# Designs tried in a protein design run: designed miniproteins, single chains, continued (4). Part 85

Each design is a single chain, and the fold is of that chain. pLDDT is the mean over its residues in the fold that is shown.

## One batch from the design tools (miniprotein)

Design m14937
Fold by ESMFold2-Fast:
Structure m14937 (fold): chain A 85 residues (1-85)
Amino acid sequence: SLEEELERLKKELKEARKKLLEVEAELGLALIRLGVLKYIYKKEPTEEVKKEIEEAEEKVKELKEKEAELKAEVDALKAKIEALE
């Protein structure tokens, strides 16, 4: 039924929003870590810290991609719900 489909989509939207908030929180922490590592590297440039910066930049990139995917999923679910209402 239409009501069952709407309930399913609303549940999926709630779960997608929760995942988005979790990824945004992880991204915030990853950006802080990257900033700290860049500050350390500016004071004491070492190959070890440079490697950690590269790993932190890769993690930030992955989290930004996940954020973009989850934002698109949230927008798509909102559009589907609005089309059925």
Scores: mean pLDDT 90

Design m14938
Fold by ESMFold2-Fast:
Structure m14938 (fold): chain A 72 residues (1-72)
Amino acid sequence: MKKLSPTAKRILELIKSGKLEPGQKVTQDSLAEMLKVSKSTVSKALKELEEAGLLEKKKEGNVTYYVVKESA
């Protein structure tokens, strides 16, 4: 696994604990509020998790969101 920032590790723990479910849509805004960090910090963490294959980035219109990937 790629080395993750502290914020990316916190998001990964939310996924592992089931607080973020497979197929759940997450946005930078919702995670920034939940984790009490800046949107910029969350954006970097989300990119790390996408690169690790844990999240899938999707865009609809002007809204960007991420989906928790279901892993076997």
Scores: mean pLDDT 76

Design m14939
Fold by ESMFold2-Fast:
Structure m14939 (fold): chain A 65 residues (1-65)
Amino acid sequence: TSEVAARLRAIGEIIERTGKPLELRLEDGVYVIHLEDASPEDIAAAEEAGRRLSEETGREVRVVV
């Protein structure tokens, strides 16, 4: 799977589950998912999607609020 496809899948899952926009950045080989006004449930959804992104790309993924 291409990294582009993996990123789009993760972004789509988070938006669908939370209803909130996110910012996805690649910083020093690490994916950073930024959520604004995130509830604990929103963070959990982003962490779950991020885990799959990490598995598909081999990169570390961090969720920040």
Scores: mean pLDDT 84

Design m14940
Fold by ESMFold2-Fast:
Structure m14940 (fold): chain A 77 residues (1-77)
Amino acid sequence: MSLEELMKLTVNEFKDWLIKEVGEEMAKKLYEKAGIPTSTTDDSMTYGDIRRMGDKDYVIPLVYKVLEKYKKTGSVD
């Protein structure tokens, strides 16, 4: 699926698609590498971070760039 098609999804639909594509553990690593918080257990999480977790126009392109690199290199580093 292209970035253009993924941008039509909600954040939740994108997350479900990503889990199906790479698995739950790798999806979590891709989010972490993109700098998107995946858990509310981080005491450093700001109001802006919480808001951005639900912003598809912010989340989807950032995670997609990390995913594209992962697919080409086999690594999230």
Scores: mean pLDDT 71

Design m14941
Fold by ESMFold2-Fast:
Structure m14941 (fold): chain A 87 residues (1-87)
Amino acid sequence: SAEDEIREEYRRLLEELKRLFPDNEELQARVDEGLELIDRRAPLEEIERVVLAAVHTAMRAAPEKAAEVQALMSRAGRRIREIEERA
């Protein structure tokens, strides 16, 4: 389904954030929360709330990596739009 493809795009975004910030325990916990929601096939609104929290945590923790985080968000958003347009 389109919703499952969108959940998979959020999974990729969260996994990239986890790799970009391997030593940030707060971010690791936020990412793990998001991945658990995705595995449980939680509503997209709930997943999106946790993803946004993880992104904000990442940008706050390392402002010097803000451009990299923004690029990850833009890539995920573009792919999600493509999924929605073909659904």
Scores: mean pLDDT 87

Design m14942
Fold by ESMFold2-Fast:
Structure m14942 (fold): chain A 70 residues (1-70)
Amino acid sequence: MKKEEELKRKEKEIAELNQQIDSLYRQAVEYYRQALASPDPETAEELRRKADELMRQADELNQKIKELKG
């Protein structure tokens, strides 16, 4: 029973991390889209930097998922 509870707990944690990663990717994609559509180079650069930061955060969460999966 405890082993199944631990597995379910890991699955829930992985699901929560995947939801956070999905949210970060969606935000990053939106910022990249806005940057590509922006005629202002300064605004485009700021949006790309925000997107890059979100992608980095998503990569960190992906690493946590790999550790949880073993």
Scores: mean pLDDT 83

Design m14943
Fold by ESMFold2-Fast:
Structure m14943 (fold): chain A 67 residues (1-67)
Amino acid sequence: MEPTAEQSRKATENTLKGMVELGAGAEDLRVFGDLIRLAQRRGRVTPEQAAAMLEVIEEKIAELERS
């Protein structure tokens, strides 16, 4: 009943927060973004899922670079 894109976005936000708490920096998140793009190209995720996940990753990178 909840929108799948919103659920994927929240799950990705939670994952990225955990990664940063374990020491991942902006560069590590960029590598993660590249893996999501690769997964989309290989048909492992939909374009809509990839777009939602990448948007969250970019938001977290911007947050880290402002600190």
Scores: mean pLDDT 79

Design m14944
Fold by ESMFold2-Fast:
Structure m14944 (fold): chain A 81 residues (1-81)
Amino acid sequence: SVAALAEKMVAFLRAAAELADPADAELLLAAAEKVREAAASGDIEAAEKEGREVLEAAEAALSKMSDEQLAEARERALAAV
């Protein structure tokens, strides 16, 4: 379901933020909030349009993280859901 996927994405982005540099962490947390809002509203198109810049910044932040950091973020996210 969309809600279950959003819950996993939010958990992953929040976990990744714990491991990222402070500036990148803020971008990842902002992206997590946009994903949560989109899932709550059901208006994915509006959320994509409004959140595009934040989501692109979060993607860039994730691309700076090591495979080890991303693996740790996935483990923390799985423990949170």
Scores: mean pLDDT 80

Design m14945
Fold by ESMFold2-Fast:
Structure m14945 (fold): chain A 65 residues (1-65)
Amino acid sequence: EKVEYYRKMAEYYEKQSKALRDTAERFEARGDEKAAQVARDMAESYEKLGNEYREKAERLEKELQ
């Protein structure tokens, strides 16, 4: 089913975003600002993808009502 697929994708990208933010903090602790910035940029991209899938799931749920 499509709604459940979109919810799982949203959760997946949300998890990846959090993992990348943790990675950025580790790079900052090492003094690697360049690597930390790349990780933060990737986290932001995954956060946007997660939001898109969440919105798709909500729209489909409304159509089924």
Scores: mean pLDDT 83

Design m14946
Fold by ESMFold2-Fast:
Structure m14946 (fold): chain A 90 residues (1-90)
Amino acid sequence: MPSEEEIEKKFEELSKEAEKKLSELIDEAQKNPSKKAELLKEAEKIVEEFKKKMEELKKNPSVSERLKQKIDEAITRFEDAVEKLKEELE
């Protein structure tokens, strides 16, 4: 079973990966306006997948309240990033 530290590292890695993918999608959307709606849907899918994985991690009894708070903050930040992406692409 992964330790809390291992779970936190997985969270950090998944968070960085999602953030990088979102940044790349924003860049591509600016270069290809015709794909804007498609890229927005991909961004939403990335955030939804991240949220699902984070919810599963939060159910692990070895996860501290501090780590749960960090996970919730990351989910909120990613949801906010997608909302801003929609605004910038409109």
Scores: mean pLDDT 78

Design m14947
Fold by ESMFold2-Fast:
Structure m14947 (fold): chain A 79 residues (1-79)
Amino acid sequence: SDSDKVIELGKENMDKVIELGRKNPGLEEYVRRMEEEKRRGLEEMERNSKIGTSKAASSATGAVIRVVGILVQGELELK
């Protein structure tokens, strides 16, 4: 479904953000935190996808925002 594509894009976006962190040698700890947040986000999306696809899509968006926040925090703390 279209909502499944939104969830897939959310996963891809989280992976891209984590890859950006991996390109910076000083961000290893933040990469680990982003991986943990991604795992939690995937669990929440899986649970919500069984309840309602709209909730799963919202959870995907929230997870991406949280992962981006970790990268931004790491970038700021390194500077």
Scores: mean pLDDT 81

Design m14948
Fold by ESMFold2-Fast:
Structure m14948 (fold): chain A 76 residues (1-76)
Amino acid sequence: SQITHYTALLKSPDKIQRLIALGNLAKIGTPEAENAIRHYLENYATEADLGLLQFVAKNTKSPEIKELIELYLSEL
């Protein structure tokens, strides 16, 4: 599935691949995509992803995904 593909790309050492993955999951905006982002934030997200997270939160149309990312950023 597209969600499986993008979830794998979130683990890429390439920042551009992670941006593409995060942006596409946020665009999909389903509960499955939201859960993929939540799992990433809890287990894999690092300081290197802060700029990517801010960009996605600003541009997502999913209020749930925006709130999820903003909550993560507020707890740094």
Scores: mean pLDDT 82

Design m14949
Fold by ESMFold2-Fast:
Structure m14949 (fold): chain A 90 residues (1-90)
Amino acid sequence: SEEVQRLTVAAYRFLQNPTEENQKELVEEAEKALASDNPFDRLVAAAILLYIEKNYPDKISDELKKLIERVRKEFPKEVKAAERYLAMAS
């Protein structure tokens, strides 16, 4: 989807250079993917955010921590699915 493509690019830019601008774009594109009626878009958004939290905890701002906490509460099915996929890759 276009939402997944934009989110993937935003995540890549943020991980390469975690500026305030790149963080804002990551949050905005994650919010758009999470608002999608396509369950795959929501799953990918949860997976990307959980991946960043697990592998790059030092890059996580208070704003990103709040977003991830909200995702765990509001999208528990997507979070469980994302955690299973991330565990299978390990």
Scores: mean pLDDT 85

Design m14950
Fold by ESMFold2-Fast:
Structure m14950 (fold): chain A 100 residues (1-100)
Amino acid sequence: SLADKATELSNKLGSLIKTEEEAELVLEAIYALANKDKEGALEYLKKLPREVAELLLKGLGLQALANKDFELARIVAEVARELGLEEVAAELEELLREAE
């Protein structure tokens, strides 16, 4: 399921966070996205390693889709696109087209 995939990505994300600063940036990005603050999310995510940002956005996007929060899923896909995370953006955009 999408929720199971999101959980797997969250577990992998935890293993990649190496510093307290990275952990704080991840939490701030999550809060910004939850509050529909796209610009704030971009500023936090730009400071993270690319792989961490990819896993975070894919996990959050899949979780949003599982919860039928299509507004959040669209914001996550747009943020991924703006960061140049083309594979993550394309996957979420495809799932959004299928989900309605």
Scores: mean pLDDT 85

Design m14951
Fold by ESMFold2-Fast:
Structure m14951 (fold): chain A 65 residues (1-65)
Amino acid sequence: NKKAEEIGERLRREFPETLKALAELAGVSEEEVLKGIADSAVESGLSIEETLERVRGLGESMGLV
């Protein structure tokens, strides 16, 4: 899915520290977190921008961005 791939690429580029922190909290790989976020966004009909804004908010709540 092109949308999921684009979300994944932008998450890696823009929020690498947030992905790392979420992976450590969940006890899974960064790739698994990224895939979970992208798949969830596609399933829920979120835009790319809405998905990234939510991840930014998570990073801010964790003191990362």
Scores: mean pLDDT 82

Design m14952
Fold by ESMFold2-Fast:
Structure m14952 (fold): chain A 103 residues (1-103)
Amino acid sequence: SPMDLTILGFGALAVKSEVDVSPRLPPEQARKSLVIAMQNLISIADELIQKSTNPSIQSQVSSLRDRVRDLLDRLRAGEITNDQARDELREVVDRLIDLIKQM
């Protein structure tokens, strides 16, 4: 429904806000904040896939979700920095918000 999409859109904006404040935190706390943001974004993406009837949008959201899962795994493994994870996560969040606007 349009209301469900509005709620998911606000959820994505809340994740974006959390990502944007993370540089002001100590590194360990920033990492925890980014992990929570990624987990929240995966949940939002899963809900969007379930609620969308457009296969193209489902495919694009699924691809973005898989990118967030990969970022989360690489951040937890110490393969990327908080700054690298944040920059890629911002791009993913912005793309997801644009897809929600098309639904």
Scores: mean pLDDT 84

Design m14953
Fold by ESMFold2-Fast:
Structure m14953 (fold): chain A 74 residues (1-74)
Amino acid sequence: KILEEIKKLLDELVAAAEAGVPDETIRSLMKKIEELIKKLPEEKQPEATQLVADAFSRVLEIRAERIRAERKAK
């Protein structure tokens, strides 16, 4: 349900970061994930937060390297 949608969006976020999609797309996915977490039952919010933390660390690593490479190319 909502937790499964969060997992799906986290996978899409990681894939988007690896593919170098526009920052606006990455931010939109992040906002959507946060909104879903807010709508999740409180009992499941800690689990969702842990999943987000794991995926987000990977996304930040990929995204930072991608952005750095793009700026360097200019």
Scores: mean pLDDT 74

Design m14954
Fold by ESMFold2-Fast:
Structure m14954 (fold): chain A 75 residues (1-75)
Amino acid sequence: SMEEEMEKVIKEQIEKFREKLAKARSLSEAHHYMLESTKEFFDQAKKNKWSSELVIKGMNKFGLEAQRLLKEWLA
């Protein structure tokens, strides 16, 4: 289903972000990696022609998980 594909994309982008975040030397670099993962999520959303509702749902889920990882990194 499209929702399962969205969940898979989110999981893949969060894992990529986590790996990049482990190598980040500054908050600016951490933010840059978060923006890269966000862009890749939107590129996949466009490629797969997801509905606006599905994109918003995925964006909210991705954003929540990415912010959690960033907070852990800042601690």
Scores: mean pLDDT 86

Design m14955
Fold by ESMFold2-Fast:
Structure m14955 (fold): chain A 94 residues (1-94)
Amino acid sequence: MSPEQQQLLSQLETLVNEIKKRLPEKKVSIEELEEIIREVGKELNLPEHLVNNVIDAVRGQMRYRGLKEVSKEEAEEILNEVLETQKLALESLA
């Protein structure tokens, strides 16, 4: 991977880990999860396009799984899947 791709992956890993820390011990809607992702992205001063890509990927995973709401455990599984998929995409561009 290029240094730019490594930086992007590092930012993505940090974003996902911080989102997991902010997840409540209750079911959250897709709208609530999107708000958490956006807030963490702003706190980390991440580019809007990176935050939007993560939101789109999370929405895609929820749709694929037929979920309108997720538990903390389900949200963590979805975030892990998003991170793995994005990492593979970045490695494929190397």
Scores: mean pLDDT 82

Design m14956
Fold by ESMFold2-Fast:
Structure m14956 (fold): chain A 69 residues (1-69)
Amino acid sequence: SIVDKAIEHIKSLKDLPEEDKEELIRLLQENKDDSTILDMVSDLLESKGSALDWEVLLGILQLKKAVLG
């Protein structure tokens, strides 16, 4: 799945803190059926997004969880 590809890619990133990797992976697994989140993930994988781009996605996922529970 695209989420599994993202998890393996995130684990390989050297410039992303381990705590941020763990939270991002957890939140991606919680959002595996969200087409908008999956489109963002697909775009980041295709574009070879930087660690900063993945940090932005983490912030989006954190905000979504805070607003929606």
Scores: mean pLDDT 83

Design m14957
Fold by ESMFold2-Fast:
Structure m14957 (fold): chain A 77 residues (1-77)
Amino acid sequence: SPLQQMLENEKKAEPLIKQALELVRQSQQAEQQGDYQLSDQLLEQAIELFDKAAREYGSPVALLARSSLLASQRSRK
């Protein structure tokens, strides 16, 4: 089924997604510490990993996460 195919693709994307989520967490910590440049660098790396997962495995989770992070970055204060 299409749903089963999506689940198998998500499993293949999982290591990249886990790495990207850890970078997002570190980016948020850097922002809270006032290190805006480090926060931006970590966020950029996370976006690249989500993009890779979306392109290589067709991960809808990674594609949505990438889009959300780009929108958040554009709306930052």
Scores: mean pLDDT 83

Design m14958
Fold by ESMFold2-Fast:
Structure m14958 (fold): chain A 70 residues (1-70)
Amino acid sequence: DAVAALQKNLDVDGDGKVDSADFALYAAEGAGDKRPGQGLDAVAKWLDVDGDGVIGAKEEALLAQAIAAS
């Protein structure tokens, strides 16, 4: 499932959520190496649709719709 795969990829600290801590880890890894996952940092920002810093069920539903529309 593309949505689950994206969420898993963004869940860098493995806590079952994609939140600001995971985004911070991506940023830290990119400090010497600008793209630890090409486009993933931009995608993580984009995926936080409601701006709450967490990718939960609401974002999952929106992602599923966006992927289906794409």
Scores: mean pLDDT 53

Design m14959
Fold by ESMFold2-Fast:
Structure m14959 (fold): chain A 86 residues (1-86)
Amino acid sequence: LYIPEDLSPAVREALRRAVDAYNAKVPLPEFAQAVIDYAEALVDEGRPEYVRFALLTLRYFDNLPLPPELHERVEAIRKRAEELLP
């Protein structure tokens, strides 16, 4: 949804992969994996703005049928993000 103007190079590369997957109309699991990788990259940077944006990004998956392993990744990233925010 909202894209921060000042992205680190690592986060920009993860975002580019997710955008490329979206434009190529890949199957949902492949697209979800790219978006989850992007959210994880945002949390790994540890900046509050990035962590909040990662949580917003993960909302995409609340109503989507994902494989169990991807649901587990989403929940693990959410837990880490919540621990980083007050």
Scores: mean pLDDT 77

Design m14960
Fold by ESMFold2-Fast:
Structure m14960 (fold): chain A 74 residues (1-74)
Amino acid sequence: MRLSELDEDEAAKEAVRKMVEAYKEEGNLTPPLAIAHDFRKTYPDADVEKKILEPLKKELPEEVVERLEAFIKK
């Protein structure tokens, strides 16, 4: 693995944390989607499914994560 992947993993953990907090605070998908979009712009080659979506499934309802995944893949 390359050094850039370590920074990406830290950024992914921070993005997940912020997405969970934003959803719990606002109760809607708009702020979490903005955070996910910014992560994708910064790390376009990142495995979003493993680094963002899988951790989110542990913290948020499955239905919410499925909706986020659909919007992220568009």
Scores: mean pLDDT 75

Design m14961
Fold by ESMFold2-Fast:
Structure m14961 (fold): chain A 55 residues (1-55)
Amino acid sequence: MPQYSAEVRRVGDKYEVVVTLTVDGVSYVLERTFFDTEEAALAAKEAYEAAARAA
């Protein structure tokens, strides 16, 4: 079964949201999005996690 994960990382003065799909032990980076604020990055992470829970 595919597994989705989303995490927030600080990259310099910005925040990155990384969405990863793991299938049969192999990880694929699906999306990488940069945000100027931690709040925006956390909101994006929450949206990805909510979508994964709904699927």
Scores: mean pLDDT 78

Design m14962
Fold by ESMFold2-Fast:
Structure m14962 (fold): chain A 82 residues (1-82)
Amino acid sequence: AEGLVLALRRLAEQVGAGKLSAKEVENQLDTLAKIAEYRGDLESAELIRKSKPAIVKAVEQGKYEEAERLLRELAEQIEALA
């Protein structure tokens, strides 16, 4: 779970800085959810998938601070599962 939390926090920093498109954010979250599943972390995979639509929508709308906040909240939820 530690590597997953760090990856989400790094993604949050990049999104907050406006460095990533909505498609890139969606692809990264899909990749992280698959990594969680391959590790047997089904709860983290489910949390990522449930959070993905709101995060992607925020990026599509140019709400980068909101998208960063949602990604940081997701990372905190996953960290709490460990």
Scores: mean pLDDT 87

Design m14963
Fold by ESMFold2-Fast:
Structure m14963 (fold): chain A 83 residues (1-83)
Amino acid sequence: SFEELLKKAEEYLRAAEENPEKLHFYLVGLGSIATEIILTHPEKIPELIEMIREARERAKDPELRRRLDQLILMLESLQKQLS
């Protein structure tokens, strides 16, 4: 379900914030969940973007913020193409 995918995405975001040494691993996991949401629940892309924006505002690590900003831009670009 979308709710289960969103929960997994939140878990990867929290893990990335707590474990900067494994940032790349958790963001790859987040990317996989984002791809599944795009393929199975494309109407929920705005909700995914909002969740990532909230995580980005909480993030203190500059590299995590940069990677989340890139993901947001990619998802926003995709949303515009689907509109």
Scores: mean pLDDT 84

Design m14964
Fold by ESMFold2-Fast:
Structure m14964 (fold): chain A 83 residues (1-83)
Amino acid sequence: DLQAQIDKLVAEYKALVAELEALEAQPEVDEAKKRELIAQIQRVVLEGHELKMKLAPQEEQEHAEKVKPEILEALREALEKAE
């Protein structure tokens, strides 16, 4: 069920982003945990992109509108740097 997969990825992405924000708000940041969260966010973003490319475009921009530009920029830079 494609819709169930999309719902799961959206929920996972929101949870990971919230966890990353909470971690970065701490006085001392656990860099190992931050790295793991970024890697998980990258995986979810890539899976979401693949599903989006397989489906007809819909005006479901609620999730995209809630994605922070700085996180997307960091993900792009991290992906390029990892290669």
Scores: mean pLDDT 68

Design m14965
Fold by ESMFold2-Fast:
Structure m14965 (fold): chain A 98 residues (1-98)
Amino acid sequence: MVRLEGGELPVRRVDDVEAALAEFKERYPDIKITGIATAGSREEALRLAETMPGVTAVFKFGKTYVLVFGNKTIDPESLRRALELLDAGAEEVLVRPA
C-alpha cells in the first residue's frame, strides 16, 4: 500500500471486482456510489475521469479499469499519479480527495 499525503480513496489492483466493491462499501459507508463505468485502457480511464467528475475509486482488473463514481472525488492529476504507481508495481494507492 502506498499512501499519498492525505490519501483516503483507493486506486488498486483487484482479482474480483464484486468483492472489491463490497469491501469499498464497508470501508467507506459515508460515500454514496452514483455510478460505475469501465475503461479498456489507462488513457480511456483518465479521459472518463476528466469528462465525468466524481471518480471516487478505481479498480484495475487485468487490463480493465473499473471507475466508481461517488460524492467524494479524486482529482485527475492525483488519479494519473496513482495509475503510474500501479504500473510501477503498487497493489494499492490511497489518494487525497479533491
Scores: mean pLDDT 80

Design m14966
Fold by ESMFold2-Fast:
Structure m14966 (fold): chain A 74 residues (1-74)
Amino acid sequence: MLIVKVLEAVVENGEVHILSEELVEMELEEALEKQKELEEKLKKEAEEAVNDPSKRLVLEGLYTSAGTREEVEA
């Protein structure tokens, strides 16, 4: 059993707004695959947002309780 944190946020005018966060229980292999998929999606959306700063970028990521020290708030 692996506990992951799912965070949804939007980036608008250089500010990050957290829309939702929740803890989800899932299997390790599933969590790793889902995180990889979300990283690919985020990369593509971020590249598009850089070309058009009027677009809002929706962020979705997976974090384990021992995984990352990244802050999405600022």
Scores: mean pLDDT 58

Design m14967
Fold by ESMFold2-Fast:
Structure m14967 (fold): chain A 53 residues (1-53)
Amino acid sequence: SAKEKEREFEIDIRYGVEMLKLAVDYTLGLISKEEFDERVAQLEEERKKELEE
């Protein structure tokens, strides 16, 4: 439905911003690649959970 697509878009934007923040922190050497990969996996899990609700 239109509401579902709007919700998906909002979720995608929000998680996209968080992913960008992680990419910046990784590029600046503030986190390791291992931590970056772990955080990305956590964000993907949370995003899927929100999409199911």
Scores: mean pLDDT 82

Design m14968
Fold by ESMFold2-Fast:
Structure m14968 (fold): chain A 62 residues (1-62)
Amino acid sequence: MGDDIRRLQERSRQNRLSILRKSKQILDDINREASSISDPDKRRKFIYDKVSQNNLKLQEEN
């Protein structure tokens, strides 16, 4: 089928939207936990560490 390029583009778009939805949920959870940390430096490091951990998990799922 001559539509292989369109199918790949559409799959890429849907994959991107799925990642954005997952990222939003993860960020909401991280921000909720981080808001209990009064030290801004510790809060930033916590967010960074959690984002890095979730990025690794997303790579495992793909």
Scores: mean pLDDT 73

Design m14969
Fold by ESMFold2-Fast:
Structure m14969 (fold): chain A 86 residues (1-86)
Amino acid sequence: MTLSEEDRKAVELYEEYLRAKKEKDPRAEELHKQVREILLRQLQESVAKYAAKMDERTKLVLELLQRALETDDWEGVLAEARKAAA
């Protein structure tokens, strides 16, 4: 599957963020914010575009991912995802 130009940019920014975080670069926080904003926008657009054609499981996963990106509550979202998968 070929990634869009925007998806490739998001991946490159995330890779740069991981390097900056490891190097204790002060830009790490700004890069993290930029990656989150791109991913959140893409997730919202994907949900809107494919909502009617998505199965229940895919909708739940995207909803949980959107919540994690908006709230930065990855632990709570992961706990909820584990309950849904059980």
Scores: mean pLDDT 69

Design m14970
Fold by ESMFold2-Fast:
Structure m14970 (fold): chain A 65 residues (1-65)
Amino acid sequence: MRKLLNAGVALEIEGIALGVRVRTEIVDGTIHVTVEGATPAQRAELQAYVEQLRKEGIKVELHFL
């Protein structure tokens, strides 16, 4: 559980650093990440970060609005 919380916080910090609104929610051991108004470059950066987390065994779902 703490690994998921830490990953969720890290994703929100990454969103702030990229200048994009990111919302995270943990549901059934999966981090649901909602991103609004991301540019293609911001989307690519977030996707790369999420892929890194998935390689570490963390379940993440990305939703772009």
Scores: mean pLDDT 79

Design m14971
Fold by ESMFold2-Fast:
Structure m14971 (fold): chain A 81 residues (1-81)
Amino acid sequence: MAEKERLEELKKRAKELAERGNEAEKEGNWEEVARIGKEYGKLVLEKALAAGKLDPEEVKAKYEEEVKKLEEWLEKKLKEK
């Protein structure tokens, strides 16, 4: 099924993003960690849409809320340094 192929592709991308995130965190590059977090959130959005379990507007709204939280987290981290 096309949905299964798409979910496998998204799973591979999730692994790549996790590896990049770990490297950025080791470097203390919080801006890159936040950027990877946004990409991972977009991947979760695509996975939810591909699975057909949620309304696209509801999934987008949740993604935007998580991105806002991530941006607030980044601002706090940058102020600490």
Scores: mean pLDDT 73

Design m14972
Fold by ESMFold2-Fast:
Structure m14972 (fold): chain A 67 residues (1-67)
Amino acid sequence: SMVRVRIVVADPRDVPRAVQIIEMAGGEVLSVDERTIVADLPASVDLDALRAMLEAHGIRVEEFREL
């Protein structure tokens, strides 16, 4: 099972790093538009932990929501 999420980062320059972290977590990135990333994540992924991981890598997350 997969859950679809929308992630908005504060800086578009952080998008490539955010995509890399999402993919390392087993996510599939579906679309990228400036600062907005839409991805499918395995249902086993803790969404709060993924957000914390992005922030631990210096990525400011403005929005993180399940679609």
Scores: mean pLDDT 90

Design m14973
Fold by ESMFold2-Fast:
Structure m14973 (fold): chain A 60 residues (1-60)
Amino acid sequence: MKEEIRKEVIRETALKLRAIGLAIDKAIETGDWSVIEEVSKRLLNAKSIEELEKLVEELE
């Protein structure tokens, strides 16, 4: 259903935004911008919600 697809898109978007936010926070605190580049590449290569969830957990 379109509603289920919408929920999945929102969840994916929320996970991506959270991962980016965590990467930015680490980059600001450490001054290491390579963290943002690494996270961005992993986000682009992630094809499933599970991969996005793992990325967020690794950044916590």
Scores: mean pLDDT 77

